# Designed miniproteins, single chains, continued (5), part 53

Each design is a single chain, and the fold is of that chain. pLDDT is the mean over its residues in the fold that is shown.

## One batch from the design tools (miniprotein)

Design m17828
Fold by ESMFold2-Fast:
Structure m17828 (fold): chain A 90 residues (1-90)
Amino acid sequence: NKVLNDFTQEQLAELKKEFSQFDKDKDGYIERSEFVDFLRSVPQFKNKSDEEVERVATVLFPMFDKDKDGRIDFEEFLDAVVTFKPQLLK
């Protein structure tokens, strides 16, 4: 439950860089397929099959998609990074 004002300018730059890597169409949102790619980049999921990652994405995507528009915006993505890639915030 981090908000933008909880991060330093350096941390926000790294988070925006990470977001941009998965926001392939550059619309400012991560779609479910791009979120699956994010989860595949998480070390704890490297030992999971593609089917297991898809199953995890099915459960987790709605938890981060708080406005239920089928897309994750930058602020919603911050919760995912804090959960799965906290090292980016060092």
Scores: mean pLDDT 75

Design m17829
Fold by ESMFold2-Fast:
Structure m17829 (fold): chain A 95 residues (1-95)
Amino acid sequence: MGIEEGNELIRRGLEEGDRELVVEGARLALAAVQAAAQYLESTTVVPPEVRALFDAAIAALQAVLANPDSRELAERAIRLGEELAELVRRLALGE
C-alpha cells in the first residue's frame, strides 16, 4: 500500500525533475517497507529470501535519500519496492 504510493511519488519526481518529490516518495516507501517488515517478524518466521528482499529494498531507498539525483538508484528502488509490494500483497491475501 504505502510502498506503491511512495514509488509513484518517486516516478513523478523523476519525470518532473523534482528532487523533493523523489525524497518524499523514498521516505514514504521506506516507512511502509519498515512497517511491513516489523509486522511479518512479529507474526511469522520470515524466510531468508524474503528478509533479503526487505533488506535490499530498504538499502535501495536509503541510497535514493543519500543521492536523490541518481535516476539509476531511484529506478532500482522502484523495482525492488514493486517486487516487495507484490510479495506483501500475496502474503496478506493468503496466496
Scores: mean pLDDT 81

Design m17830
Fold by ESMFold2-Fast:
Structure m17830 (fold): chain A 73 residues (1-73)
Amino acid sequence: GALEKAEEEVKKLAEKNDGFVTAGEVSRAALKGGLSIEKAKKVGQVAIELGEKAGRGALISIEEALEALRRGA
């Protein structure tokens, strides 16, 4: 489904960037996967919160990105 396509897009991005992505990249992956604009925005908000909590600001791990997608979808 749309969530699975978004997860695959995020995994590809993380492979190219040592296991990290930005919150913006996760939100865009959600849109590319077929999630609504509203759900993609929610995914982005969760991703920002996870990155801030981890002390990495704009960078989130693949595990945090997948959690953001699952919580936002």
Scores: mean pLDDT 83

Design m17831
Fold by ESMFold2-Fast:
Structure m17831 (fold): chain A 98 residues (1-98)
Amino acid sequence: MSDREVIELIDNSEASEEDKERLKELYLEGEIHEGLGLIARALGMEELAREHFREAQRAYLEAARLAGEVGLEELKEYFWAKAREAAARAGEPAPPEP
């Protein structure tokens, strides 16, 4: 799913403006830490990479829970998949379903 598709799903939802803003903040946090983790790994900075992937996992998992609470099932599944990918990159077990 593209950034545009994520934003369009959030903006077109019936969620409150506060929940829409929080979903966008959590998505941005997840994307930033995922990107930093990938860059750190490319530079051979494995400990820093795993730390960033753990933070990405937390942000995506929180986004998945909030998406589920506001009835955005497609976004919940997408963010949960991103959280599981981040966990795998961090060398951690898959997180439980949100």
Scores: mean pLDDT 88

Design m17832
Fold by ESMFold2-Fast:
Structure m17832 (fold): chain A 96 residues (1-96)
Amino acid sequence: EKEKKKVQEEAEKKLEEAAKYKSITDPEKAEEIKKEAKEKSEEIKKSSLEEAKKKLKEAEEEALRARREGVLEEASRSVEEIKEIVDKLSDEKEKE
């Protein structure tokens, strides 16, 4: 049981991490993404130790992929936002 609880806890953390990064990529689907992560977490709690270990590996791979996509999306948005702020500040100085 102690080993099973550790595997379940780690898998739950990885699913939550994946959901956070997926929400950055698709903010409009954030609630659906959170619901999916919760459902997968409940499924892991009901599974055997062997099944939980498989689910943990899947969750780790999902979290890594989601993190890569989310970080790239956030970085792209930040660059565009900074550019808009700089452009607005330049226009305001010329008009005053």
Scores: mean pLDDT 73

Design m17833
Fold by ESMFold2-Fast:
Structure m17833 (fold): chain A 94 residues (1-94)
Amino acid sequence: VEKIVEEIKKALEEEGFEVKVLEVKEIKIGNNTLIIIKAEVTTPDGKTGTVLISVLVEDGKIIDAGVSDPDFKLSEEDLKKINKVLKEVKEKSS
């Protein structure tokens, strides 16, 4: 879990985001683990928002990942960039 959180944070920082992890929740769903990361994210253009990043893990491998912005502070373009990073982290976990 800690490794996955660190990999996501690092990958977002490589794209110019500033990431502060506020909370990490782990939910056991059968043989899978749902990780919910609450993070304060600052975009390269200086917008700050709180996002929820959901990561579904099976046998140490990421099988799904996504981001939501419940406060609508980030643009659709910013969220697409975050989702692209999550997809790349998922592909590397294979």
Scores: mean pLDDT 81

Design m17834
Fold by ESMFold2-Fast:
Structure m17834 (fold): chain A 71 residues (1-71)
Amino acid sequence: GVMTSPIPKETQEKMEKLMKEVFNELRKQGERDFEKIREKMLEAVKKEFDLPEELLEEFVNKFMAMLRTFL
């Protein structure tokens, strides 16, 4: 479905925390493939958050773009 409302800020913060936890775990394993990291983050947020996939993908992609700047 198409949603017109933005993701709530509290939900965004929870998603960012989860994505950081996934990233830190993969980084400990020596993973540097951003596509694999993105897939694992997307799987985690899909499991925990009942939001449209399009919004979850947009959020994960924004977070991944930020990580690429700092890696």
Scores: mean pLDDT 76

Design m17835
Fold by ESMFold2-Fast:
Structure m17835 (fold): chain A 59 residues (1-59)
Amino acid sequence: GPAPSEELKEGTAAGVQARTGLPEEEARRLGEAGAQIASMLGRPTPEAGARAAMTVAGL
């Protein structure tokens, strides 16, 4: 699938951190996964990425 942009990865990580309070390092890993999923679903937004990341993490 399409690779997520660096801006989408950063925005998604920030969204995860804001919603979960996880440390930056963990939020960045989840943010990258969430950004990838959001891109594959054709919804490349930080909000969609953060939602996907939280779902993957079981949050």
Scores: mean pLDDT 81

Design m17836
Fold by ESMFold2-Fast:
Structure m17836 (fold): chain A 69 residues (1-69)
Amino acid sequence: SSALDQQLLDQLRQAKAMLEEGKAPPKSWHPSTIETWERIKRDDSPEMKRLVEKTLALMDEQIAQLEAS
């Protein structure tokens, strides 16, 4: 796979770990991006929970496609 595909795969795996496992975002991220992620993590609404579940499923599909390439 191309270097861009590998970078995307690594980013998707990291983003999935942050959403699924509660792994902390990298300190290198922009403070506004970290703040947005922390707001998402604090949102206990049913709507946000459903959005996170759907996002994780889409991430799994994209990871599988990139790994198959």
Scores: mean pLDDT 77

Design m17837
Fold by ESMFold2-Fast:
Structure m17837 (fold): chain A 104 residues (1-104)
Amino acid sequence: SATQQEIRGLIMVGATAGIAEIALSVDIRTGTISKQKVKELLQKTAEIIREEAPPDVAAEAEKILNEALVEMETLSPEQAGQLAIEALQQIIELVQKRIEELKK
């Protein structure tokens, strides 16, 4: 069904954001974090969101990512990484909320 296809896309977005969060957490912990890595990871996540998410979820998730991309310009690499983790967590919550709504 269309609903099951939408749920699949949302799961892909959530999984992508979760993997990105883990990667950034590792980079912060190992001292290998950089603003370039943060930007590249958020941009790759945005590409998957545009491909897999329904348009309204994609718009909200892109807003979250774009706000993080702007804010990180004035931050240290570690602060930028932490901000990106928070943005990715918001996207995971957004995706989970939509999946719950679609199950009703």
Scores: mean pLDDT 89

Design m17838
Fold by ESMFold2-Fast:
Structure m17838 (fold): chain A 100 residues (1-100)
Amino acid sequence: KPPLSPEEVAANMLDALVALAESEAARARAQGDEATAAFMERVAARYRELRRQLLAGRISPEEVLAAVEELVAEMRARHPQLAGFVTVAEWMLAEARRVI
């Protein structure tokens, strides 16, 4: 397989994180947890914005990793109900760091 560029790896990670955040927001809303749903919708919007900035050449893949790491650290510290999301995001970050 041809190797993916750092930009492609970062963009693919952000696409996956958006889909997971939207899924988590829908799950929280179905359970009546509107606060977690609203938080995860903001997380998805932030990941979409990072992707737009990356594709526009305004931020580097390394800056994307740093921004995702900061947001995941905030979730780990303040939103224990999101432990499953944090675990998946940390795995994606570890894989992206192999290329970036």
Scores: mean pLDDT 87

Design m17839
Fold by ESMFold2-Fast:
Structure m17839 (fold): chain A 61 residues (1-61)
Amino acid sequence: AALARALLAEAERLAAEGRYEEAADMFNKSGAAGVATGDLAAAERAVELARRVREQSGFER
Protein backbone atom coordinates (compact mmCIF):
# COMPACT_ATOMS: atom_id res chain seq x y z
CA ALA A 1 0.00 0.00 0.00
CA ALA A 2 1.17 3.54 -0.74
CA LEU A 3 0.73 4.67 2.87
CA ALA A 4 2.76 1.75 4.27
CA ARG A 5 5.57 2.43 1.77
CA ALA A 6 5.61 6.17 2.56
CA LEU A 7 5.81 5.49 6.31
CA LEU A 8 8.59 2.94 5.73
CA ALA A 9 10.61 5.47 3.68
CA GLU A 10 10.17 8.16 6.37
CA ALA A 11 11.23 5.68 9.09
CA GLU A 12 14.38 4.79 7.13
CA ARG A 13 15.21 8.50 6.74
CA LEU A 14 14.76 9.11 10.49
CA ALA A 15 16.96 6.09 11.32
CA ALA A 16 19.67 7.40 8.95
CA GLU A 17 19.57 10.71 10.87
CA GLY A 18 20.01 8.86 14.20
CA ARG A 19 16.44 9.60 15.30
CA TYR A 20 15.87 5.98 16.33
CA GLU A 21 12.85 6.40 18.63
CA GLU A 22 10.93 8.35 15.95
CA ALA A 23 12.06 5.82 13.32
CA ALA A 24 10.76 2.94 15.48
CA ASP A 25 7.39 4.69 15.84
CA MET A 26 7.15 5.17 12.06
CA PHE A 27 8.12 1.52 11.41
CA ASN A 28 5.33 0.45 13.81
CA LYS A 29 2.85 2.68 11.96
CA SER A 30 4.02 1.20 8.63
CA GLY A 31 3.44 -2.29 10.07
CA ALA A 32 -0.08 -1.38 11.18
CA ALA A 33 -0.84 -0.01 7.69
CA GLY A 34 0.50 -3.24 6.16
CA VAL A 35 -1.80 -5.34 8.37
CA ALA A 36 -4.77 -3.11 7.48
CA THR A 37 -4.11 -3.66 3.74
CA GLY A 38 -3.42 -7.42 4.13
CA ASP A 39 0.32 -7.17 3.38
CA LEU A 40 1.52 -9.34 6.27
CA ALA A 41 5.07 -9.69 4.88
CA ALA A 42 5.49 -5.90 4.87
CA ALA A 43 3.98 -5.72 8.37
CA GLU A 44 6.42 -8.37 9.69
CA ARG A 45 9.39 -6.56 8.11
CA ALA A 46 8.34 -3.21 9.62
CA VAL A 47 8.00 -4.73 13.11
CA GLU A 48 11.44 -6.41 12.86
CA LEU A 49 13.06 -3.14 11.71
CA ALA A 50 11.38 -1.27 14.58
CA ARG A 51 12.86 -3.81 17.03
CA ARG A 52 16.37 -3.41 15.58
CA VAL A 53 16.14 0.40 15.69
CA ARG A 54 15.07 0.28 19.38
CA GLU A 55 18.05 -1.99 20.18
CA GLN A 56 20.37 0.46 18.41
CA SER A 57 18.90 3.39 20.39
CA GLY A 58 19.41 1.53 23.69
CA PHE A 59 23.05 0.80 22.82
CA GLU A 60 23.79 4.48 22.11
CA ARG A 61 22.06 5.69 25.31
Scores: mean pLDDT 72

Design m17840
Fold by ESMFold2-Fast:
Structure m17840 (fold): chain A 67 residues (1-67)
Amino acid sequence: VAGYIVAVRNGDMTVDQAIDAAIRDNPGVQRGPRPGQIRMPNGRTIDVPAVASMSNIDMARVLKSYI
């Protein structure tokens, strides 16, 4: 999941491409209730555009809390 968000930040993937790849490669990950969101296996929702726009430190802290 972290790698896809970094790809969005670098412009290598769109938000939709990153979400589709995360769902495909991670059977427990689902599309979230709003566009740009994914639902983690633990039931928490990540807003991909919001996390991709965070500082490196904030992004790492957020992603660590969802693992």
Scores: mean pLDDT 71

Design m17841
Fold by ESMFold2-Fast:
Structure m17841 (fold): chain A 75 residues (1-75)
Amino acid sequence: MDPETLLKEAERALQAGDYEKAVKYAEKIAENGTLEQQARAYRLAAVAYMQLGDFEKAKEWGDKAEEALRKAREQ
């Protein structure tokens, strides 16, 4: 599945309350997406972890999103 489709599926999983599935899709995008797609995926994972109450992972993924977004803006 291409990264853009994975992003749509991750967004759908978040809306459905399937936070673990949203994180799995975000992890797949992190492996093969562009910096912009990785930033979006990391942000989705951070939101999912916030909803799961895992604030440590939410911060970790949020920090990754900020870094990926910064790198994407430099391209």
Scores: mean pLDDT 83

Design m17842
Fold by ESMFold2-Fast:
Structure m17842 (fold): chain A 70 residues (1-70)
Amino acid sequence: SQRLSSVVKLLGLVAKLEDEGKDASQSLAQAVELIKTLPPAEKAEVLRLLPLFGLSPESTETLQAALEDS
């Protein structure tokens, strides 16, 4: 799915920005918005992949909330 691919790329960008000590808020917000539009199967895939990105606890919590909001 194009939307799933976009979410994965945005999660990678959030991880990179956080690792570099930069503001990831815009990319995180974009990822949350796209996640809300995903079908349940693709939300489950994002949830499975989420630990692999090494995100901050705060970003992880925000994304988990969006993935569980159906």
Scores: mean pLDDT 83

Design m17843
Fold by ESMFold2-Fast:
Structure m17843 (fold): chain A 64 residues (1-64)
Amino acid sequence: DEKKELYRKYVAAETAENINQVGVDFSTWLEKRNPQIGAESKARSEQALKETEKTKKELEEKLK
């Protein structure tokens, strides 16, 4: 069932979004202590979060 599969993917995307948000928060904390390493880590975490947010939005549109 297509809707059941979309819902499962949505839950997985929501979980990934939460994990990536923790990564952004940690990298933000690290940037305050070590700006060079923290900024690079934060940029990677923000990119991952943005990707999961995009996937989640696409799935929301398909679920109706």
Scores: mean pLDDT 79

Design m17844
Fold by ESMFold2-Fast:
Order: sequence, then structure tokens, then C-alpha cells
Structure m17844 (fold): chain A 62 residues (1-62)
Amino acid sequence: GAVTEEQGRRLLEAARAATNRTEALAVLHEAQKALSNPEASEGGKRLSREALEAAQRVLAET
């Protein structure tokens, strides 16, 4: 797949694996960068948005 789609998948995996605030913040920042990329695929944007939401949930719980 495109690099943007692979990056989105990796970000979502990292978000699901995040157990603390530091890990969640790292995913949040990377997801924001991916979403600001004008060349990001629709799939990449969707996965990055899911990663952002997952990271925000971890931050709310920690």
C-alpha cells in the first residue's frame, strides 16, 4: 500500500498498544502530522483519525 496508508495502520496499532500518557502523546503528534499531509490517501486519513481518537481516549484515562 501507499506509505501514508502504512503509516496510518502503524499509528493505529501504536494507539491500541499505548498504555501511558507519553506513548499516547507520541501517537497524537504523529497522527496530527499525517492528517496535515495534503497527499495523504483517504484510507491513511481515516486510519490516522482513528489513531488520534484512540490516543485521545488514553490521554483522558491517564
Scores: mean pLDDT 78

Design m17845
Fold by ESMFold2-Fast:
Structure m17845 (fold): chain A 68 residues (1-68)
Amino acid sequence: MAKRFQEKNAEVSKIFNEMNRKLQELREKGAPGSELAKVMREGSERMAPYVAEIGRIIQERLVELMNS
């Protein structure tokens, strides 16, 4: 359980850090807002499945705790 949860969180952190790095590079290059929006959209899409799985794990654990 904990290892899988940590793995999903690590993937989210990796994607978030990569997205922020790309945004910083684009800002320094004076890229248009459309390019910044594209990077944010791509980052969100890449994170979505991991965030959804994390949410499901949290829900399962909450039900378990409530039944304890």
Scores: mean pLDDT 79

Design m17846
Fold by ESMFold2-Fast:
Structure m17846 (fold): chain A 80 residues (1-80)
Amino acid sequence: MEELKKRLDKVLEEQMELGVREVELAVEIVVLRKELPSLDAEEQERAERRLEELREELREIEERIRELDKERQELLEKLK
């Protein structure tokens, strides 16, 4: 039981950290998208490249959160 509780705590910590990072990335994407129309052509190209990078990182985080959600549910079922 104690080992399952320790794993659950670790999963919850990682979920919280990833949730914060997900919000940070989403905010940065929104800010960059709003700035795009006021940028010159070179700055727009750099911002588009940054948006692609942020979107890719966001996809990785969302997938990891999904895996952690599944593990969390399995651990909660075993905690009796």
Scores: mean pLDDT 83

Design m17847
Fold by ESMFold2-Fast:
Structure m17847 (fold): chain A 106 residues (1-106)
Amino acid sequence: SMEKINKEIDDLMLTMGRTGVERMKRGDYSSSSLALGTFGAPALIKEGRYKEAAEMLIETAKSFLEQGDPRAVELAQRALDLAKKAGDDKLVKEAQKLLEEAKKKL
């Protein structure tokens, strides 16, 4: 069934995303950790888990910013949009600050 396959892929992507975020929190800002961190957000978005998707993209955007990667701007913007969809004012404020910082530095 396509639904079961899609769920397995989404669960794998979420696991990869969590692994990337965990590695970045441990100071591993390699390209593989950054790439892994981006995989979880699409799976969470499909499930309507916008708060968790925003949190994951904020952490990923912070890591891209620390590496001087211009993708931090796009990731921070996406995190802001998801934080607004989640209705989480704290995440909106955090994502706005991150976006402003990324635009100034990159």
Scores: mean pLDDT 78

Design m17848
Fold by ESMFold2-Fast:
Structure m17848 (fold): chain A 68 residues (1-68)
Amino acid sequence: SGQQLFQQGNDYLQQGNYQQAVDYYTRSIRIDGPGNVSSLRGLAGSLIGLGNYDQARVLLQQARTVMS
């Protein structure tokens, strides 16, 4: 399920395995849809860990729009 993929993404993010975290959060978003703010934020945090700041910024703006 999308929730299980999100939890696995969190585990990888906590371990500093940002590449795996990106994969699992992306798969969670594909299942639960782009309105999944938690997975969008997790993906953004993982991209920050990889140094992909511009991509992370776009995703954080998307997450804020969904919360509005």
Scores: mean pLDDT 83

Design m17849
Fold by ESMFold2-Fast:
Structure m17849 (fold): chain A 96 residues (1-96)
Amino acid sequence: AQAEVDARIAQLEAEAQSLRDKANELKTKLETDGFRELFRLAPGIYLAEKGEDPEKAAETIAEYKRWQEKYDKTVSEINALEQRAADLEAEAAALR
C-alpha cells in the first residue's frame, strides 16, 4: 500500500538524517579537539626532527602520532556515516 511505502521512505530518511547528525557531531569534535591538538604539537615535532631534547622529542612524537591516528580514524568514521546516509537516501528515492 502507498501508506507502507511512505512509512518506509520516512524511516529511511530519518535513519539517514540520524547518521548525518552523528557525522556533523564528529566533524565538530574533529575541528575543536583533534585539529587543535595536532596544531599545538606541530612545533614540538619540528624541534624533535632537529635533534633537540631526545626524551621530550620521543614523547611529543608519540603524542602527535596518537592524535594523528585519532584524527584519521574520526575522518574514516565520518566518511562511513556519510556514505551510509547517502545509500539510505538513494534507497528512499528509489521507492518514490
Scores: mean pLDDT 79

Design m17850
Fold by ESMFold2-Fast:
Structure m17850 (fold): chain A 75 residues (1-75)
Amino acid sequence: APLVIAAPNAEKALEAGLKHGELPSIFNAREDYEQAERALELGMPVGLFDEDIEYVKKKAEELAKKYGAELVIVE
C-alpha cells in the first residue's frame, strides 16, 4: 500500500518517509493537495505538511482512507 505521512513541516515529513524505507514526494497540505492525490493514485509515497498539525492529520486521514494508504503521523 502507498504511504501517507502527516507532519508539521517538510523536513519532518521527509525524515519520516526515509525511516519507513520510502522516498516520499513532499506536498503542502493547503497548496498541493491535488498533486498529493495524483501521486497516491500512482501508488507513490507522499508526505503532507502544514503548521496546523490537526489540519494536516485530517487531510492525511482523508487521503489514506480514499487511496488505501498506510498513515504515519509525526509531531
Scores: mean pLDDT 88

Design m17851
Fold by ESMFold2-Fast:
Structure m17851 (fold): chain A 80 residues (1-80)
Amino acid sequence: KEEEIKKIIERILKVQAEGAKHADDEEKVKKYEEEIIKLSKELLKIAGFSEEEIKSMSKEELINKTLEIVKPFQEELLRK
């Protein structure tokens, strides 16, 4: 569902923005990173990736795949 993808992307962007406010706090930065990773896994599941594929991905691969999905929606959201 397109709406579900958009909702998760908006949540990821909100977590990134909130995390930026606490860049000097290592514990908070770590918590926000963990939240982004959780949301990224949910986004990949909705995008059609299997749980096996997601589990086999490195942190870097997971982030890169998430960014590929987010990019077109991020441009649209920033436009509005």
Scores: mean pLDDT 74

Design m17852
Fold by ESMFold2-Fast:
Structure m17852 (fold): chain A 87 residues (1-87)
Amino acid sequence: HHRQRVSQLLQRTMDSVLQRDSSTVPASIQQQVRQLMQQLSQGLIQGDQSQIQQTLQQFDAVMQRTTNPRVRAALNSVKRMAELVLK
């Protein structure tokens, strides 16, 4: 229950940011973020630390490709919250 709830909260947070900034975020970046959020959710629910770590590394690559500061801040917040769940 805890990991599923955290996964849902992280997904909702990211969806909110993408919706508000949809006009300034390229569709390719939105698709990549949604795919990474799905991978992160699966890893969190299953407790697969290796999958979570791999997904968080891919978040760094996406942050380098986006100029939107709110999307970058949201990705960083999601990374930090996921890292806390791994403990």
Scores: mean pLDDT 78

Design m17853
Fold by ESMFold2-Fast:
Structure m17853 (fold): chain A 72 residues (1-72)
Amino acid sequence: MMSDEDIETAIAIIRSLPASHQLTFLRYIIETGAVDEEGFERLLAAVREHLTDEQIAELRALFEAQQPRRRP
């Protein structure tokens, strides 16, 4: 899982990107499977004002698909 420091770094990078690239970068981070639920909500909060509701829904669906299975 990404640390708080990794999440803060990701937020800083996202905020430096044009809005068109913010979605792509978030998809990339989510696809790594390294983001927990708390980190995901923090990332969404950072970009909520710059993305459409449809794009936010897409990211949420992607995150749910990438949720790591609990180890048995």
Scores: mean pLDDT 74

Design m17854
Fold by ESMFold2-Fast:
Order: C-alpha cells, then structure tokens, then sequence
Structure m17854 (fold): chain A 68 residues (1-68)
C-alpha cells in the first residue's frame, strides 16, 4: 500500500511531466489528466479513499499555486 507522502510525490511528478509533454495545455487539462493518472495509480495500489482525496486536493492546490 502506498503512503500519502509517496503518492503525493508521484502526483507532483505526474503534473511536472504533463507540463513538459503538453506545454500548451490549460490548468484544467493538467488537473484532469493528472487526476486520471493518480486515480489509476491509487486504484492499482489499493490506497484508502481519504489518502487519494488528500493527494487530489494537493494536486489542485499545486496547479493553482502556479498561477501563470
């Protein structure tokens, strides 16, 4: 089972890679694609819903903090 910290770290890496692969993508597109990948990973690793929710919130906050 993946920890909150591990999933959060992987989530931020997913966002960073999506930015590199899709530099023209909107923030909404980045969050959507990141959430899809994170949910798939969380399902595969059987993480609790509470952990998944915290990571998805962290991703939304991270993308919002970029504000560019």
Amino acid sequence: MMSLEELKEKAFKIVDELIKQHPDASKADLVREANKKIIELGEKENVPQSVLDEVLKSVADYVASLTA
Scores: mean pLDDT 79

Design m17855
Fold by ESMFold2-Fast:
Structure m17855 (fold): chain A 76 residues (1-76)
Amino acid sequence: SEVDQLINKLSEATSEEEALAVLEELATKVTPEQENAVIEAIKNSKASKESIMNFAVKNAKKLSPSFLHAIQRAIS
């Protein structure tokens, strides 16, 4: 699936900038069935917890509910 491809891209991102760009692509696409895989990918990404928190706060109302939940779970 497209989300599975983005999860792989997030795992392969070598910089925080690349990781955040992939998170932006995931923002509207994550469904409840994909939350656990996305949580693990975020935890293993090159993006810092602070950068992920700032991204989530800035974009909270634009994120899918499943993606917002995944971010909150990953950084808690």
Scores: mean pLDDT 80

Design m17856
Fold by ESMFold2-Fast:
Structure m17856 (fold): chain A 116 residues (1-116)
Amino acid sequence: MLEEILEKLKRLISEIEAQQKRDETVRRLMAEADALVEAGAPPDEIIEVLNKLFELTRDDKERARRVLHYGLALAARRHPEMTLEEQGRLSDEVTRLFDAGDLDGARELVLKAIRE
């Protein structure tokens, strides 16, 4: 019993450490994307960083949702002419696709918003 508990605890600690390292990578990539938007970088450079974020979070629904919303925030910052109503409609459509299980469709919509 005690040995089984210790083995389960070791696995849990390893999973927590792996998740913390992934979260650190996500934060670093978000900082990189923020810097690219601030510098007025081409959309393809921003999209490259976002694609790395999407791949890192593909298997985690809550993290994937946060990356989608982060990408929408980047699109709004890159396109300050976008109205609050346009931002709202885009956010609603991305959320609808994500809730329907269409992760790839939600991603493509975010990437299109970055390009436009």
Scores: mean pLDDT 83

Design m17857
Fold by ESMFold2-Fast:
Structure m17857 (fold): chain A 84 residues (1-84)
Amino acid sequence: KELKEKIEKLAKEAREAIKKGKLEEFIKKVEELVELGGEGTKVAVELMREYAEPYRKETLTPEEIKKLDEAFERTLKAMEESLK
């Protein structure tokens, strides 16, 4: 019950952060979702897939793209490990 509310709050905060161009805040919220495991990790992967590609092309510097790619790789690895 508390876990679902925490996931929804973090997902909302992540979406708001990326829309405002706050990449570091977005990555932090995604990593917090991964730490919750299970459903949190799934939502983190969905957020990275949904927002990484559009923002990567339009608004991000090469350094920000690298940070986003590294965060995405960590999130995918966490998802893979949760399935084993």
Scores: mean pLDDT 73

Design m17858
Fold by ESMFold2-Fast:
Structure m17858 (fold): chain A 116 residues (1-116)
Amino acid sequence: EEKRRKEEAEEHRKVAEQIENAKSVKEQLEIAKEYVERKRKEGYPEKEILELEAQLYGRIIRVSEKYDKEGTEEVLEELEKKVPELEKLYKEDEEKAIREIKELLREAVERLIEIE
């Protein structure tokens, strides 16, 4: 079990490195989608898949911020404005909040692809 958890953590780290090394936001999104699809087929619970998608899409946005990609600042400002309503939703319905966060981050990544 401890060995399996370490292997899962290292797999996630490798996917994170692949996302950082990808030359386009489109390629980063393809890497993220492939990993999510694989975990879904492995039988991961819906809540864990939603959390994984949110984490990966968030990482893509942070990589874009790190490399000062055009449009990233505007995307971050739009996401920041939604934080108070998402915090309220998280207290009322955690799973629904995670699902909405995932969708907002996915839309943000797709907007970055459109600009690129």
Scores: mean pLDDT 81

Design m17859
Fold by ESMFold2-Fast:
Structure m17859 (fold): chain A 83 residues (1-83)
Amino acid sequence: SQLDRLRAEAERLREELLQLQPQSLEQARMATTAAILIAAVQFYLDLLERNPDLPQAVKDTLLATAEADIAQARELIDQLKRS
């Protein structure tokens, strides 16, 4: 399912992030931003899983936000790996 895919991606990105060793304050801040985005995605997925009766428009918005936040976290982690 889309929820299972997003949850697996969030967990994968979290593990990658925890393996990074920031070498500067700027890198540490970038890593922190990625961590916050991943935590927000996990929370949105938990809301969707635990609240099946949410209006469809709300579910669609939460899913779209989770996809966008995962993409942003991925880009930040990729930038950290290239640094």
Scores: mean pLDDT 89

Design m17860
Fold by ESMFold2-Fast:
Structure m17860 (fold): chain A 110 residues (1-110)
Amino acid sequence: APPVSDAVPVEELKNLSREERIEAIEKNALTMIDVFAKKYNASEETVKIMREAVEKIREVLKKDPTNLDEIKKIFDEALAKLPPEYQEPAKAVFDSLLKIIEYAIDIEKK
C-alpha cells in the first residue's frame, strides 16, 4: 500500500526507540481512522469510538509493550460498540493496525 500522509513505514519501527515506536503506531492508527472516516462518511460517534480504542492501546503499550491479549480485547470491545454498517470496514482498519502492533511486539521480544 502507498504511504499515507504522516504515517511511519512499518519497516522503520525497528530503528525507533520504544517511545518513538508507540508514537509511530498512534500516528499510523489516527491516519488510518481519518482515511476510513472520509471513505465511509463515518459518524462522529464512530470516529470517537475508534480514537478512544487507539488511546487505550497507547496506554497498554506504554505499560506493557508485549500485551497483545489486552490490545485484541480493546479492538473487540470497540468493534462491538460500532454501528453494524461500519463494523466490517473498521475491522479491516483494526486488523491492519494489529499487524503493525504484532511487528512492534516482535521487536520488543528480541
Scores: mean pLDDT 81

Design m17861
Fold by ESMFold2-Fast:
Structure m17861 (fold): chain A 58 residues (1-58)
Amino acid sequence: GPPLSPEQLARSVAAAGSLTGRGARAVAERGRQEAKESDNPEAAAGNLRIAEVAEAAA
């Protein structure tokens, strides 16, 4: 998909950091998958950042 705006990325990262358990793991896996499938480096970086924060929260 298109890259997130800085505001959208900040909100997604904050939301990911507040997740726990299976929800956090699901968001981390989805973020990694979206990063791998993205042809846009900015979108890939944003999704990977969301995944990293969600994984740390899990």
Scores: mean pLDDT 75

Design m17862
Fold by ESMFold2-Fast:
Structure m17862 (fold): chain A 82 residues (1-82)
Amino acid sequence: SMDKKNAELVAKAADEARRVVETGTPEQAAEALRRLRELARELLNGNIYSMADSAADAARAGDMDTALGTAQLLLDLTRKRI
């Protein structure tokens, strides 16, 4: 289970990724989602890692709707933990 402090860190990174997906290029969105993925790796959260990794691949492919949906879902899930 993720503690409140780790949930706050993930929520911050997911909110940043969501903003980059909304305002940036596919390459910038993929980089932001990879940063979220690496944070999940450090926190040993395999579910968030897998979701962020898949979203980064979607963004890289130009599927910004899928990338945005995943970033928003991760933000919503982690905000419920705070």
Scores: mean pLDDT 85

